# Designs tried in a protein design run: designed miniproteins, single chains, continued (4). Part 89

Each design is a single chain, and the fold is of that chain. pLDDT is the mean over its residues in the fold that is shown.

## One batch from the design tools (miniprotein)

Design m15090
Fold by ESMFold2-Fast:
Structure m15090 (fold): chain A 64 residues (1-64)
Amino acid sequence: GAEEDVALMREALRAGRPAPLSEEQRRLTAEIGATLRAIGDAIQRALEEGKPLSEVAPVPIQEG
């Protein structure tokens, strides 16, 4: 069950004590977070205004 998967994840984290993130990696993580928040805000505004989501956020769509 799901408990076994969680136990495996914990064991993997114990086996590899990760080195602290570099300043560059921290900045990239912060930029990604800011971008995701901006997309979320745009989607929420579109829903409030009844606009189609495709107008306010780039969505990976299957064309064809």
Scores: mean pLDDT 63

Design m15091
Fold by ESMFold2-Fast:
Structure m15091 (fold): chain A 89 residues (1-89)
Amino acid sequence: SAAARALAALLAERLGLTDPAAVARLERAFLLLAEAYEAEQAGDEERALRLAIEALELIREAASTSDSPEARRLAEEAEAAIREARRLL
């Protein structure tokens, strides 16, 4: 959780996120990505994809709270990644 919090704070700073709720969504997303990585290492590809999709949706939602060009680009990339991941399920 310390690593997830640090990564969320760093990304929030780069995206210009000031809303604590948006920062909390990023922290949750990084925790889900860690769980997705563990699922992939265990050979559970379907669970890894589902956890990654949930994390990407939280990242997209958080990024959508900022008007910065970096936040808009991240939201668009997350949306594209969600579509690709869902195609693989």
Scores: mean pLDDT 87

Design m15092
Fold by ESMFold2-Fast:
Structure m15092 (fold): chain A 62 residues (1-62)
Amino acid sequence: MKVFDAEELREFAKEVLGVELSDEEVELLIALGDKDGDGTVSEAELRETLRSLGFERYLPKL
């Protein structure tokens, strides 16, 4: 299963979702998705977090 750290998440959002995330937004997404406190977000956690924030249209790309 793919996991994303802060830099990978930012690049993924830009390349796949077409969204430029601020440092604060990246930190928020990791904080909301990282349930284990390891500083990374899994694909499933990212999908759930994006759905909660209204990015549902981009979920098929995950």
Scores: mean pLDDT 69

Design m15093
Fold by ESMFold2-Fast:
Structure m15093 (fold): chain A 63 residues (1-63)
Amino acid sequence: MEEKIKEGIEALKDGGYSAAGAAAGAGVLMTGGLSPEEAKKILIEAGASEENAEIGVKFAMSL
């Protein structure tokens, strides 16, 4: 789980904290077993805006 959190945060950073970066990060975190709520919280704590984290998680859930 620690490694998945790190990978999710790196995906967010690589995307420049954009909605696309948040979507990539959410996908990694949720594939690692985190809920959408947990993934959103981690992305916001890592520096994503509330709006971008919401969009990213919603997109990851639609896959």
Scores: mean pLDDT 81

Design m15094
Fold by ESMFold2-Fast:
Structure m15094 (fold): chain A 85 residues (1-85)
Amino acid sequence: SMIEEKKEEINRLMFELARKVRELLDAIYAGDREAAERSIQEVEELVKKLEEKLEENKDVMSEFEIKAVRSTIDLGRAAIENARR
């Protein structure tokens, strides 16, 4: 169904965000400022996309699904904040 396709897209974006957060942490660990800056931009874009998809689809999502997406968004935001310190 279209609802299942939308939930699968959100799930895919959540996994992509977690992967990009790991890439950001790896760049910071390596001291690669340029790679870290690119990764920050990619994480910011994924956070924005997830926030938009959550707002569009929250009426067809369970409380647990909404909380999972919000936790993933918070992970991305925390990673950006820590990277800029």
Scores: mean pLDDT 87

Design m15095
Fold by ESMFold2-Fast:
Structure m15095 (fold): chain A 78 residues (1-78)
Amino acid sequence: MEELKEHLIKALKNMGVDEEKAEKLAEFLVETFGEDMEKIARAMQAIRLLLQGKSVAEASQQAGVPLSTVERLREILE
């Protein structure tokens, strides 16, 4: 769990997310998806799309992540 969280924080920071938000996002992903790497990968894609300026609806559709989950990701990023 902690190793996965640290890896996610580094990946998020490499995408331009600040450390505080990266920690909150990594915690949310691990708490929500555990070790489901496929779901985590899709959620990471949704985060990338949001950072590129895509809407919550576009990120949800393109990444295959529920709209409510993407809304939470956007909330943490704001």
Scores: mean pLDDT 83

Design m15096
Fold by ESMFold2-Fast:
Structure m15096 (fold): chain A 63 residues (1-63)
Amino acid sequence: APVPAAAVAAGEEALRRAAASVGLTPEEARAILRGEKKAASKEQQDALWAAVEREATAAQAAT
């Protein structure tokens, strides 16, 4: 089934917040998460993954 536009928008916003929390643009964060680009450090990559998971969980709980 196609992903609802609202769910896509929520995911985009969660990604923007996660990216900002680790000092990245949403585009950079997306590229790192997709494996298209390496983070500046392993610590930054781990922080980004943790931030994305946290923001996504919070968004789902709030919705």
Scores: mean pLDDT 73

Design m15097
Fold by ESMFold2-Fast:
Structure m15097 (fold): chain A 62 residues (1-62)
Amino acid sequence: SMLDELRQRVQKIVDDYKAGKISKAEALEKLQELGIEASKQLSGDDLDEALKIINEGLKQVS
């Protein structure tokens, strides 16, 4: 599903950040881009879940 794809993309960004492959700024930019994409493609409960997934990624990059 689109939400499962989003979870994988967020996890990759977090993993790449933790491994030192990308900077904090780049990780935050990528997560914000996913949030914008989700807002354009999803609505209602699916958008709420997508934003929750992105926020969990953001917490791991702080």
Scores: mean pLDDT 87

Design m15098
Fold by ESMFold2-Fast:
Structure m15098 (fold): chain A 98 residues (1-98)
Amino acid sequence: SEVDEFKLSESHLRNLFYTAKLRYLQKKKGKPVTLEEAIKIRKEIDSKSLPEVARELVKNMTKEEIDELLKQLKDLSKKINRPVTPEVREALRILVER
C-alpha cells in the first residue's frame, strides 16, 4: 500500500508536522509566525499522539497542502530508510486516506 512507502522515525514525522502547522498558521494569518506562536505549536505537537496531530492537519489543510506534506515525507523516507512504528503508520494512514 502507499503507507508502505514511508520509512521514518516518530521524531522526523513530528518535525514535518511542526513545519506544516507553521506554514498553515502563516497562511491563515497572512503574516509571519512569531517565536511565541512557534514554541506553542511545537509543545502542542510534542504533547499529542501522532494520529491526533494527523487528524488536525487533515481537518485544517487543503488536499494540495497534504499532498505536499506526503511528498516531503516520501522524499525523507528514501534517505532515512527506517521501519515505522505502529503509531507512525496510523498517522500516515490518516494523511493518505484523507
Scores: mean pLDDT 87

Design m15099
Fold by ESMFold2-Fast:
Structure m15099 (fold): chain A 92 residues (1-92)
Amino acid sequence: SEEEKREEIIDEIAEEFGLPPEQKEELLELAREAGLSPEELEEIKEKLLERQKIAPLTPDQVLTLAKYAIRKIRYKRDPEAAAEEGERLEAA
């Protein structure tokens, strides 16, 4: 299942970077809403690992970078949906 693969990659990111369960769940939900493929999530994971080689990343920094990458992918697919999601998150 694509959903199972997505969850597995998010679990790997959480384990690698020490994300607490709340932040892991937030990333998983954003990835689902954005319709990210397992391949796109793997690319995000690899980019985070490469960034970590330059300087250590805190869990909060990893979350921020991952959220940015997810939204950037969503912007390319549907700019209107991305804008609506942004407003929803600001209001929540």
Scores: mean pLDDT 77

Design m15100
Fold by ESMFold2-Fast:
Structure m15100 (fold): chain A 61 residues (1-61)
Amino acid sequence: SAHDRALLEELIAALRAADPSKLSDEELEGMRLLGEMVARSAQDPAAEAELRRIVDELRAR
């Protein structure tokens, strides 16, 4: 949903604001893939489903 997308965009922005030198290459790649998934979620049902799963996991914490 638009709300879930905005929440993940805010999370990605917060992660980008962190010191990149303290992130591993794997963590940086994970952030890039998450950003691509958010961008694709409007047009790709599989990406939308994965986005919803990630949001649900974040809400459960």
Scores: mean pLDDT 66

Design m15101
Fold by ESMFold2-Fast:
Structure m15101 (fold): chain A 96 residues (1-96)
Amino acid sequence: GKLLTEGGRKFLEGDIKGAAEYYKKAAEENKDDPVLKAMALLELGNVYESAGDYDSAIKAYKEALDVAEKALGEDSPLSVYLREKLKEVEEKKKKS
């Protein structure tokens, strides 16, 4: 959707705050579409992780995982991917 596209554009411009704002709005506007909400929260986590904000990234990935597991099940490809991303970012935080 437009908010996800604008979030990506802001991220490529180096506007981390702008990217995060658009992805947060995408998650809020897609509250009734759990797949799009989980994708918006995953992108939010990616933005924070790329900026070195591991605490915010962990929070976003955990919320994305909760949404994905409830909507698609714990064995869905998105849930599996989010669990691996969460492990990776938690390990990065420990080494930082």
Scores: mean pLDDT 85

Design m15102
Fold by ESMFold2-Fast:
Structure m15102 (fold): chain A 99 residues (1-99)
Amino acid sequence: SSVNEQLYDIAVSTLEKAIKRSLEEGNRKLALEAEIALGMVRIWYGLSTITPMSPEELAKRMIRLLQQVAQKALEEGDRESAEILEQGIQEIEELLKKN
C-alpha cells in the first residue's frame, strides 16, 4: 500500500478506538468530536487520491485533527482517550521517518 494509504489507516483506526471508548464511557460530546475528525480524515485522504499531496502534507493534516480530538479529551478529563490519540500521532510520525 502507499504511504498515504498507511497514514489514512492509522488515523482511521486511532479515531475509531477513541469513538468506541467515548461511547462506552457515555461521553457523547467527545464521540461527536472524534466522528467529525474522522469525516475530515476521509475528506483529506480522498483529496490526496485525486490531487498531488505529499505524505508529509497529508500527515500534517491528520496529526492536526488527532491533536484537536486529544485536546478535547483532556478538557473532558479523559486521559485514556488522549493517550490513544497521542499514540496514533506517534505512529504517523514514525511512518514518515521510515519513508
Scores: mean pLDDT 89

Design m15103
Fold by ESMFold2-Fast:
Structure m15103 (fold): chain A 61 residues (1-61)
Amino acid sequence: MLSREEAIEVMRRAAERALAEGLSKGEAVQRGVQEAYRAGADDESLEEAAIEVARSLGGAP
């Protein structure tokens, strides 16, 4: 099981790649959530990491 910090790192890398591909910030966060879930993050870590990553990317409510 990934820690919250590991989930944030996985999500951020996936989201940054998605943004480089021209996706929106919301789509980038969704890509990050999918990648962290596949890597073994639990639902709580996914939620907390998604909030942190969305904030660092300029936040999409």
Scores: mean pLDDT 77

Design m15104
Fold by ESMFold2-Fast:
Structure m15104 (fold): chain A 84 residues (1-84)
Amino acid sequence: MLEKADEALEILRQLSDVEIAEAVMRAVGYDPRVIAAVLEAVRNGLSAEETAERISERSGLSKEEALNIIILAGKEAREILAAR
């Protein structure tokens, strides 16, 4: 799981802030706390572990749920990149 989440964050780093927000919204719907946490993590080069902890702390989700959000956002990010 962590390896897949780290790969997802690497893909998200190739996107603009607007595209990162779009990827997160496609994955889990409009949640401004989750969107903000993912944007901060991507821009600050945080690990999947650190990103999941921040999502969990801000949204009340479990660490496992947070890791799944990162993985799903990475999948959506791949689709956004492929559509360029």
Scores: mean pLDDT 83

Design m15105
Fold by ESMFold2-Fast:
Structure m15105 (fold): chain A 77 residues (1-77)
Amino acid sequence: ARYLVSTSATGLTAGQQVKVVLPDGTEFPGKIVSVDPATSRLLLETDAPGLTVGTRFSLRDAATGASLGGGVVVAKV
């Protein structure tokens, strides 16, 4: 599924592989589809369950494991 998200993360790029960390600490694979730095929004592709408008989560870089910041679901696409 795809989600429009508002994010505190910086330095994200289209095609980047990430881990979506849910509030309960479970991790799911995800991919950055596109980034709009002007609005601090990105399009996220993930199969993480329970993502609805207003859900908060964290992002980690899949390659390095580094914390990338937090996000909030704005819309389901």
Scores: mean pLDDT 82

Design m15106
Fold by ESMFold2-Fast:
Structure m15106 (fold): chain A 97 residues (1-97)
Amino acid sequence: AVAKIEAEFEKTADDLVQKALAGEPDISIAFYFAQKVADIAKKYPNMDVDTLIQLATDAVDRFAKELMKHFPRKKVERIAGLIHLAALTEIYRLHEK
């Protein structure tokens, strides 16, 4: 069920928030998220790519909403944009094969 995968993405979003609050580099956070998305794709190979993209996007949105409580909007949008782009690039590459 998609609900179980949604829970994994929610936990991942929380991990990303903690890394950002600890001052980890944006690129490092983006690679961590891309790796996590790849692991989920490998674990659920029959999941529609569109569904995976939607779940990844929702996780980035949750991350951004939480981070906006601590950082200026412009900084949050930059980090979230980088994380989202990294995830989409990885999903697309895995599907391309």
Scores: mean pLDDT 84

Design m15107
Fold by ESMFold2-Fast:
Formats: structure tokens, sequence, C-alpha cells
Structure m15107 (fold): chain A 99 residues (1-99)
């Protein structure tokens, strides 16, 4: 469906923004990292509007990632949270494609 295609596009955008956030952090560009995290969270909330409750864990993890970034948590913790978000986004894409 058109809605499922939109959800897949948004899930891919979340992955791209999370990867760019991690790259920005490694470069010491915290402003760019925060912008990418903000865009990924916005996309996660849009995915929840399409997929409903099955997307709630992704939204919760993305919120936790933004909160960790804003709190200045260690890079190792932020990278771990980023990996969890990317894994959940990938699995949601797989579930949509198998439906």
Amino acid sequence: SEEKEKAIKLLKEIGDHVEEMVQALRDGDYERAREHARRALKAANEVKKILGEKAQPLVDKMRALVEALDAGRPLEEIVRLASEVMLDATWLITEILEE
C-alpha cells in the first residue's frame, strides 16, 4: 500500500539520520548531531502514525537516544542506543515487506 511505502521510506530516513548523527559526533559537531537526531525522532513519530503501536518501541528508543545526546552521555552509550534504533528500523522494514 502507499502508506506502507511511505513507512519504509521514513524508516530508511531514520537510519540515514542516525548514521549521520554518529558521524557528526565523531567529528565533534554536536549541533549537526542534534539536528540529525531531531529529524530522526520526527520521522519515528510519523512512522507511528502509519504503523501504530508496533512502532512504539522505535519511538521510545529514539526518544532515549535524543535524551542521552542532550544530557551529554558518553559516546559509547549513544552509539549503543543508535545501533538499537537502526536494528529496530531495519526489522520493521522487513516485517512490512513480508506482509
Scores: mean pLDDT 89

Design m15108
Fold by ESMFold2-Fast:
Structure m15108 (fold): chain A 96 residues (1-96)
Amino acid sequence: GKLDDTLKEIKKLAKSGKVKKAVKKLKNALDTYPSEIDKIVDGIEKIATELLKEGKVNEAEKLINLVINYLLTHSEDPVKAIGLVLRLIGVLLEHK
């Protein structure tokens, strides 16, 4: 689907060091597909895990922080938002 293609492009941009472009595409995806937040979080968890394994800590942190900020400012379900935030924080903690 279009969101899957967008997540693949975000991954490609982040892996190539084009983090500002990756962040802009992710922000657009969050604004365009708010009902797909679970899929966006799942995608970013996987992308950030791969980036961290490649030593791309700054890129991973910028993508994770954008999604966390979105969840904290746009959620109508605080329990679900907290759960998703903890999953993203877990990615950073598991890597060191």
Scores: mean pLDDT 85

Design m15109
Fold by ESMFold2-Fast:
Structure m15109 (fold): chain A 74 residues (1-74)
Amino acid sequence: DPGVEKLKKEAEEIIERAKEIIAKKPEARELAEEAIRIAKEIIEIIENKEPVPGEELLKKLEEAKRLVREAEAK
């Protein structure tokens, strides 16, 4: 499923970006760690083939992206 693979890739990119933020901005760690937590949850749902609606996965992905943006703004 191309959509699921794209969501997984975007979640992996969020984890990488959040780790870079933590390294450069320790004050943003809490926001970045929460983004990593949500992104890892998305990856686990996809890898375990859990019957989660795509709309719910998209909402989780948008929340993780929001947290990364807030962390970068610190």
Scores: mean pLDDT 83

Design m15110
Fold by ESMFold2-Fast:
Structure m15110 (fold): chain A 82 residues (1-82)
Amino acid sequence: MEELKEAEEKMREMARRGKEEALKAAKEKGGAAGQEVLEKYREEMREYAESLPEELKPLALKAGEEYFEEESKELGEELDKE
């Protein structure tokens, strides 16, 4: 399952980059901008998952959604603090 490993790695990287960029956006334009950036990365993750083979799509999508859900909750706490 080399393709599944690649998909998981990309989704982990997208989640991490999304959170990092969202935090930077929040610092510049406030919390709402941070959430918009994270949401954009989440949409890109979902598009990537939809492009995967049928057998990989549900596994990759589940992993990606869980990753972004965790990042979103953490970002939300930072936005509330702001």
Scores: mean pLDDT 78

Design m15111
Fold by ESMFold2-Fast:
Structure m15111 (fold): chain A 95 residues (1-95)
Amino acid sequence: SLEEVRRELEEALERAKEIGDSIVAKIAEKGLELVERREELPLEELLFEAEVLIGLAGIARGVAKIIGDEKGAEVADRVIEALERLRRMLREELE
């Protein structure tokens, strides 16, 4: 599952770079950093950072839809899905 999240974020990062979406690329990159630093940060901090990134990706998606950037919206959706999956796994570990 964590390997799937990493793979999806890596694919989204490459796609964001391909379409020139620097904002979504940075969000995906920070999501990957969060996965890599999973054992270094408190679980509550990881969860908070994941929620912040989901919010930012949601804003990026909304902007892309307003300006008619269908590719940017699709990549932002992929980032949101991967981060929401990460958030779910972090919450399960808190129990």
Scores: mean pLDDT 86

Design m15112
Fold by ESMFold2-Fast:
Structure m15112 (fold): chain A 55 residues (1-55)
Amino acid sequence: SSQLEELKKKLQEGRDIIIESYRKSITDPEKLAEIEAQIDAQLQEQIAQFEQLLS
């Protein structure tokens, strides 16, 4: 219902698309897990920044 909720949804959808792309290309589960963790960390930072800006 808020702009922040819509933004979080779009960021999560974008993250899922990127991860799906990596899953098709990377067969090493350890490497894939590291990439997913880095992407998730970046997503959390972006969400925190937007929460600060839109509060």
Scores: mean pLDDT 81

Design m15113
Fold by ESMFold2-Fast:
Structure m15113 (fold): chain A 65 residues (1-65)
Amino acid sequence: MKALEELREEVLKLLDEMGVDEEKKEEIAEIAVEVYELALKGGASEEVARDLALFTAELLAEAYK
C-alpha cells in the first residue's frame, strides 16, 4: 500500500517537471500504477515493476507533448 502511494507521488512529480496537464497527470499516474501491478502479477520484482511503471509514465508524457 505505501509502495503504491510512493510510486504514484513519484510519477506525479516526474509529470509535473515535464509540464503535463493536471488532468493528464492523473490519467498517466493511474496507468503507471496499473503497469506496476501487472508486472508484479507476472512475477517481476518490485524494483523491475517500479522501473516499468516509471518508463511507461515517461513515454506517455512524451506522447502528449
Scores: mean pLDDT 80

Design m15114
Fold by ESMFold2-Fast:
Structure m15114 (fold): chain A 102 residues (1-102)
Amino acid sequence: MRVEDLEVPEGSEVAEGGALAVSARATQPGRYRVKVRLINEKGELLAEAEGEGDLAPGWSGVAARVTRVFKPGTGKAIVEAFDEEGNLVGRGEGGPVKVLPP
């Protein structure tokens, strides 16, 4: 994959409109879109976040903005990276992340 590692720090707290830090390790430089889904232990979607960034080879940070909160709680982050053509080029997991009430 063009993005080999995608990480979200443990202990992050986010609210709607807030920023979630994503660490990405790219093998090819380029512009990438990152989507994050925060899912609780019951499999319920808590929040969605999206970000876009120019990645160099190696580790880079991308800010994902929380676009929608469905439910407060603590969830696992599922991260997907896409290239400019919309192809899935990376997957990762992280957290736990605490989603704050609106």
Scores: mean pLDDT 82

Design m15115
Fold by ESMFold2-Fast:
Structure m15115 (fold): chain A 89 residues (1-89)
Amino acid sequence: MVEIELFNEKTGEKKRLRASGDTAEAVHAVLQLMEWASKYVGQPIKFVIRAPPEDEEAARKAAEAARDAGRGLLELGKVSSFSVELVLE
């Protein structure tokens, strides 16, 4: 199971989605959270991806998608900063 959390570092507001260990499902969950992040115009956001070691591949692909999405939001001026944290436990 891969847990993907999008966090507004200024307000403390967060949104979380859970996906199976399937890579496509985990990446899709990141894209769904990216749409929600658009409401944080000009604010700092953080993606936290947590998975057990068995789901490492899906978690890594989700982290890559989150970094790409965050960079896109930053370039469009929709967020002030972004960071991605990957936790395997």
Scores: mean pLDDT 77

Design m15116
Fold by ESMFold2-Fast:
Parts: C-alpha cells; structure tokens; sequence
Structure m15116 (fold): chain A 100 residues (1-100)
C-alpha cells in the first residue's frame, strides 16, 4: 500500500497532466468563460469553503465532498478514462488511509 504522501503526490501528478486544459463543460454556473480545468477545481474549492452547511461537516467529510465534485468535473470535461480511474483509485486509497 502507498503512503499518504505518495498517494497525494500521485493525485498531484494526474492534475499536472490536465490542469491547463480548457474547461469544456461546467458543473457550477459561476465558471468563467475561458476557465481551465485547474480554475474549475479552484472554483469548486471556493464554493465548498463558502457553504456554511459544508463548514459544519468534519474535515474528512469536506474532503470527500470536494474530491467527489472534482471527479464530476473531470468526467464532464472528457478526461481520459485511464487517468480518471487512476485518480479515483488514488482518492479512495487516500480516504481509506485518512479514516484509520
């Protein structure tokens, strides 16, 4: 099994491959016209951070919600299935490790 640091690094490596690609589909209406995938992810993070109901969740529950919304964004924007599956596996491993 990978360490927490190695899982986080793998997630970041996946993001580095897609971060500068144009955002083709919005999952939130507030996305700017010329947003990249990286900017889309930042907007999801900001939306979550501003929601008082989300702030009432535990740190782990907030992290789960954030990553679930990021997965939705990646799927909606046609990220290759192999990278998406790798991201989902790394994300599940990360959460499993965080829950222990």
Amino acid sequence: HMTLGEIARRINEIFEKIKDKPLKKKVLPEYPENATIEEGIRLVEQEIARDPEVRALSPLERLKLFYEKVIELLKANGVPDDLLEEFERAYREYLELMEK
Scores: mean pLDDT 69

Design m15117
Fold by ESMFold2-Fast:
Structure m15117 (fold): chain A 61 residues (1-61)
Amino acid sequence: MKEKVEKAKESADKAIAALEKTYERFRQQSPEAGERAREALDLAKKEADDFIKKMEEKVNS
């Protein structure tokens, strides 16, 4: 039951968490690097949300 969607969400959460750790590292080094990492993180979150939504639409018809 929705196992593929749940695994996709878990994978996305892990990837986002890794990017958030990367963002914190860059933010501590340089404000400019931190801003770039934040933009990349925001984009990745949006793409993950769009992907999960598309998967849920297929599962829920």
Scores: mean pLDDT 75

Design m15118
Fold by ESMFold2-Fast:
Structure m15118 (fold): chain A 110 residues (1-110)
Amino acid sequence: SLSVTQSGGGTVPAGGSVTLTDSLTGDFLSHPVFWFLQRPGEEPVLVGFINPATGETFIAPEYQGRVTLSYDNANQTAYLHVHNAQPEDSGTYYFAVDGVFGSGIELTVV
C-alpha cells in the first residue's frame, strides 16, 4: 500500500523560490508521480509528472522554465521546485501516485 505525506508551501514572495515535498511509502519505481494545481474556484490542472521507471519527466507548457520536478529514490521523496513564483502559482498542490492523492499543500504567492 502507498501513503503520501506532503510538506512545504505557505507564503512566498513574487519572484521567490519554494520547494514542495511529498514523502512516499511503498514501491514507487513502477509508478509515475503526478503534480496538480487547483486554483480557488477552478478545476485542477496538471503541472507535470515524473516516471521513475523510464526517467521521463513532463512539465506542462505554462510552467516550463519556472518549475522543475525531481525524485529521490533513496529517500522515497518527490519534489516540485517553483522558481520565480507568480501570483497564478497560488493554490493547492496535489500529489498523485498509483491513484493515491495526497491531502494537498497550500501555496500563496504575494
Scores: mean pLDDT 78

Design m15119
Fold by ESMFold2-Fast:
Structure m15119 (fold): chain A 71 residues (1-71)
Amino acid sequence: VEVYHSVDEFWSKIEEDDQVEVIGSEGIIALRRPLRLHEGARIFLQVDSIEDLKERLHLVGEVEEIRVTRA
């Protein structure tokens, strides 16, 4: 598992088939992995593609942590 705290660094290193969990101030987005309950999260989004992740990233507020599991 890799952990990023910079959105720009994450976008430069993401590969196809990676599993991603984004932890933001307002909620969580999961790509290719199950959503888990996170205390304090108000928004939970499941996405199927990197494009959908980019489009919805603003919904979780300030990005605090991005966790990547390589395929």
Scores: mean pLDDT 76

Design m15120
Fold by ESMFold2-Fast:
Structure m15120 (fold): chain A 63 residues (1-63)
Amino acid sequence: VSDEEVSRLKDEAVDLLERNRDNSDLVQELLDLLLRLDEGVRARDEVGVRKTVEELRRLLSRA
């Protein structure tokens, strides 16, 4: 997963968060995924980053 791809997914997730701030369950799920993504990138956990990216993509496609 490229840094540019991670950046784009974060931007899409933040945009979805802003549009759905009244939906506490969706907001919490988005924040949890964004936190895990950031932690994985910082820890250089390539497997964890890939899994989080896949989960985030699934959430974005369902919303």
Scores: mean pLDDT 79

Design m15121
Fold by ESMFold2-Fast:
Structure m15121 (fold): chain A 56 residues (1-56)
Amino acid sequence: MHRLTATSSVPSPTQERLGLRPGETRDLTAAELSAALGIPGPLGLRLLQHSGEVEV
């Protein structure tokens, strides 16, 4: 499981798809990430790390 924290004070489409509000934390599996983002979980995590809008 991966712990995701919304780091930006500005809501993003990615945060909305993950069900996160700014400052919220959620634990997700790779399968849940894949379902929320519409891409394979490992690729989703990489995109989130590079976005800077979510801390993994």
Scores: mean pLDDT 72

Design m15122
Fold by ESMFold2-Fast:
Structure m15122 (fold): chain A 77 residues (1-77)
Amino acid sequence: MEKLRKLAEQVETILRNAGYPELAEKVRELLMKAEKADEKTQKKAINYITLAVSAAQLGRVDEAEKLLEEAEKIINE
């Protein structure tokens, strides 16, 4: 539990500092939802979220949004 919350705080801060507060909020919500999922689902979701954060930092906002949508689908399965 604490590990995912710390990750959520870290990635939220990164995205807000990059100028993407709406993506930061979505990442936080997805990581909190992933906390309720099994370990394999958490790992997959975290991988997509990490790729989305990297894409956003490179200015590829559309790619970041699509990666977050894939993470949400995995969490909701």
Scores: mean pLDDT 80

Design m15123
Fold by ESMFold2-Fast:
Formats: structure tokens, C-alpha cells, sequence
Structure m15123 (fold): chain A 98 residues (1-98)
């Protein structure tokens, strides 16, 4: 059930429907689901769909939220190999500023 709400939230984000995405995120929070848990579920959904770039982005977000900056940088490096627009140095600087 929670996976269904996360999947609908991801569909709203892909469609640019930020109001629906925000409402679904609020519903997940009301059910006791943290942003880290939402991001972890999103990563698994994209991984199952074969979208590794989005999966790694969400795993990186989970690592940042859990203060695991070594894992966050590892996922950023994996992302930079799939998406040349990902600046690993900018990610590192952001993590060092947190």
C-alpha cells in the first residue's frame, strides 16, 4: 500500500504535477513514513524498472539523510557515469557544507 502511494507521487513528479506530488508526500507523512523511507522506496521502484540513474539518485538522497556521506559520494560517482551533467565535485562540496 505505501509503495502504491510512492509510485503515484513519482508519477506526479514525472508529469510536473507538483501539487499532487506534495499532497501524496503529506499523506505518506501522516501515515508515519519519513522522507528517507520515501526515498528508499522510490529507489527500489526505479531499480525494478531498470532506471538506474533515478535509483542511484534516490539512494544518494537516502545516504545524505542518514548522514552516510561516503555512500552518498559513491552513488554520485555511479550517477556521473550514467549522466554527464552530474557534478560529483559539487555534490562533495554540498555534503561538506552540511
Amino acid sequence: MLEELVEKMLEALEAGDLDTARALREELHALGVSDAEIARMAAKIYEKKGNLAKAYAYYMLVAIQERDFDSALEYAEKLSKLLPDVDVEAVRETLEAL
Scores: mean pLDDT 79

Design m15124
Fold by ESMFold2-Fast:
Structure m15124 (fold): chain A 86 residues (1-86)
Amino acid sequence: EEVAEEVRRAAQAGDVEKVREILEKILSTGDIDLALEAAYAASETGNVGAQEVAIEFALKIDAKNSEETARAVGVVLLAVGNILEA
């Protein structure tokens, strides 16, 4: 959850580069649960750039089961919905 908070703070500050760096680092660890939580945090923030990065990274997550796949789809849907409402 600390990583999700870090992503939210960076996105709220408009620091899209920082959001990308955090998500890249997490994805490289292979921690799918943490990657999904971080991508979701970026997608729920009101910053379009962060939401675009969340979509990109959700699509890169190598989901191992149906629950992880559903969570990745949820990130994409939330981010797309927020972008379309902006």
Scores: mean pLDDT 78

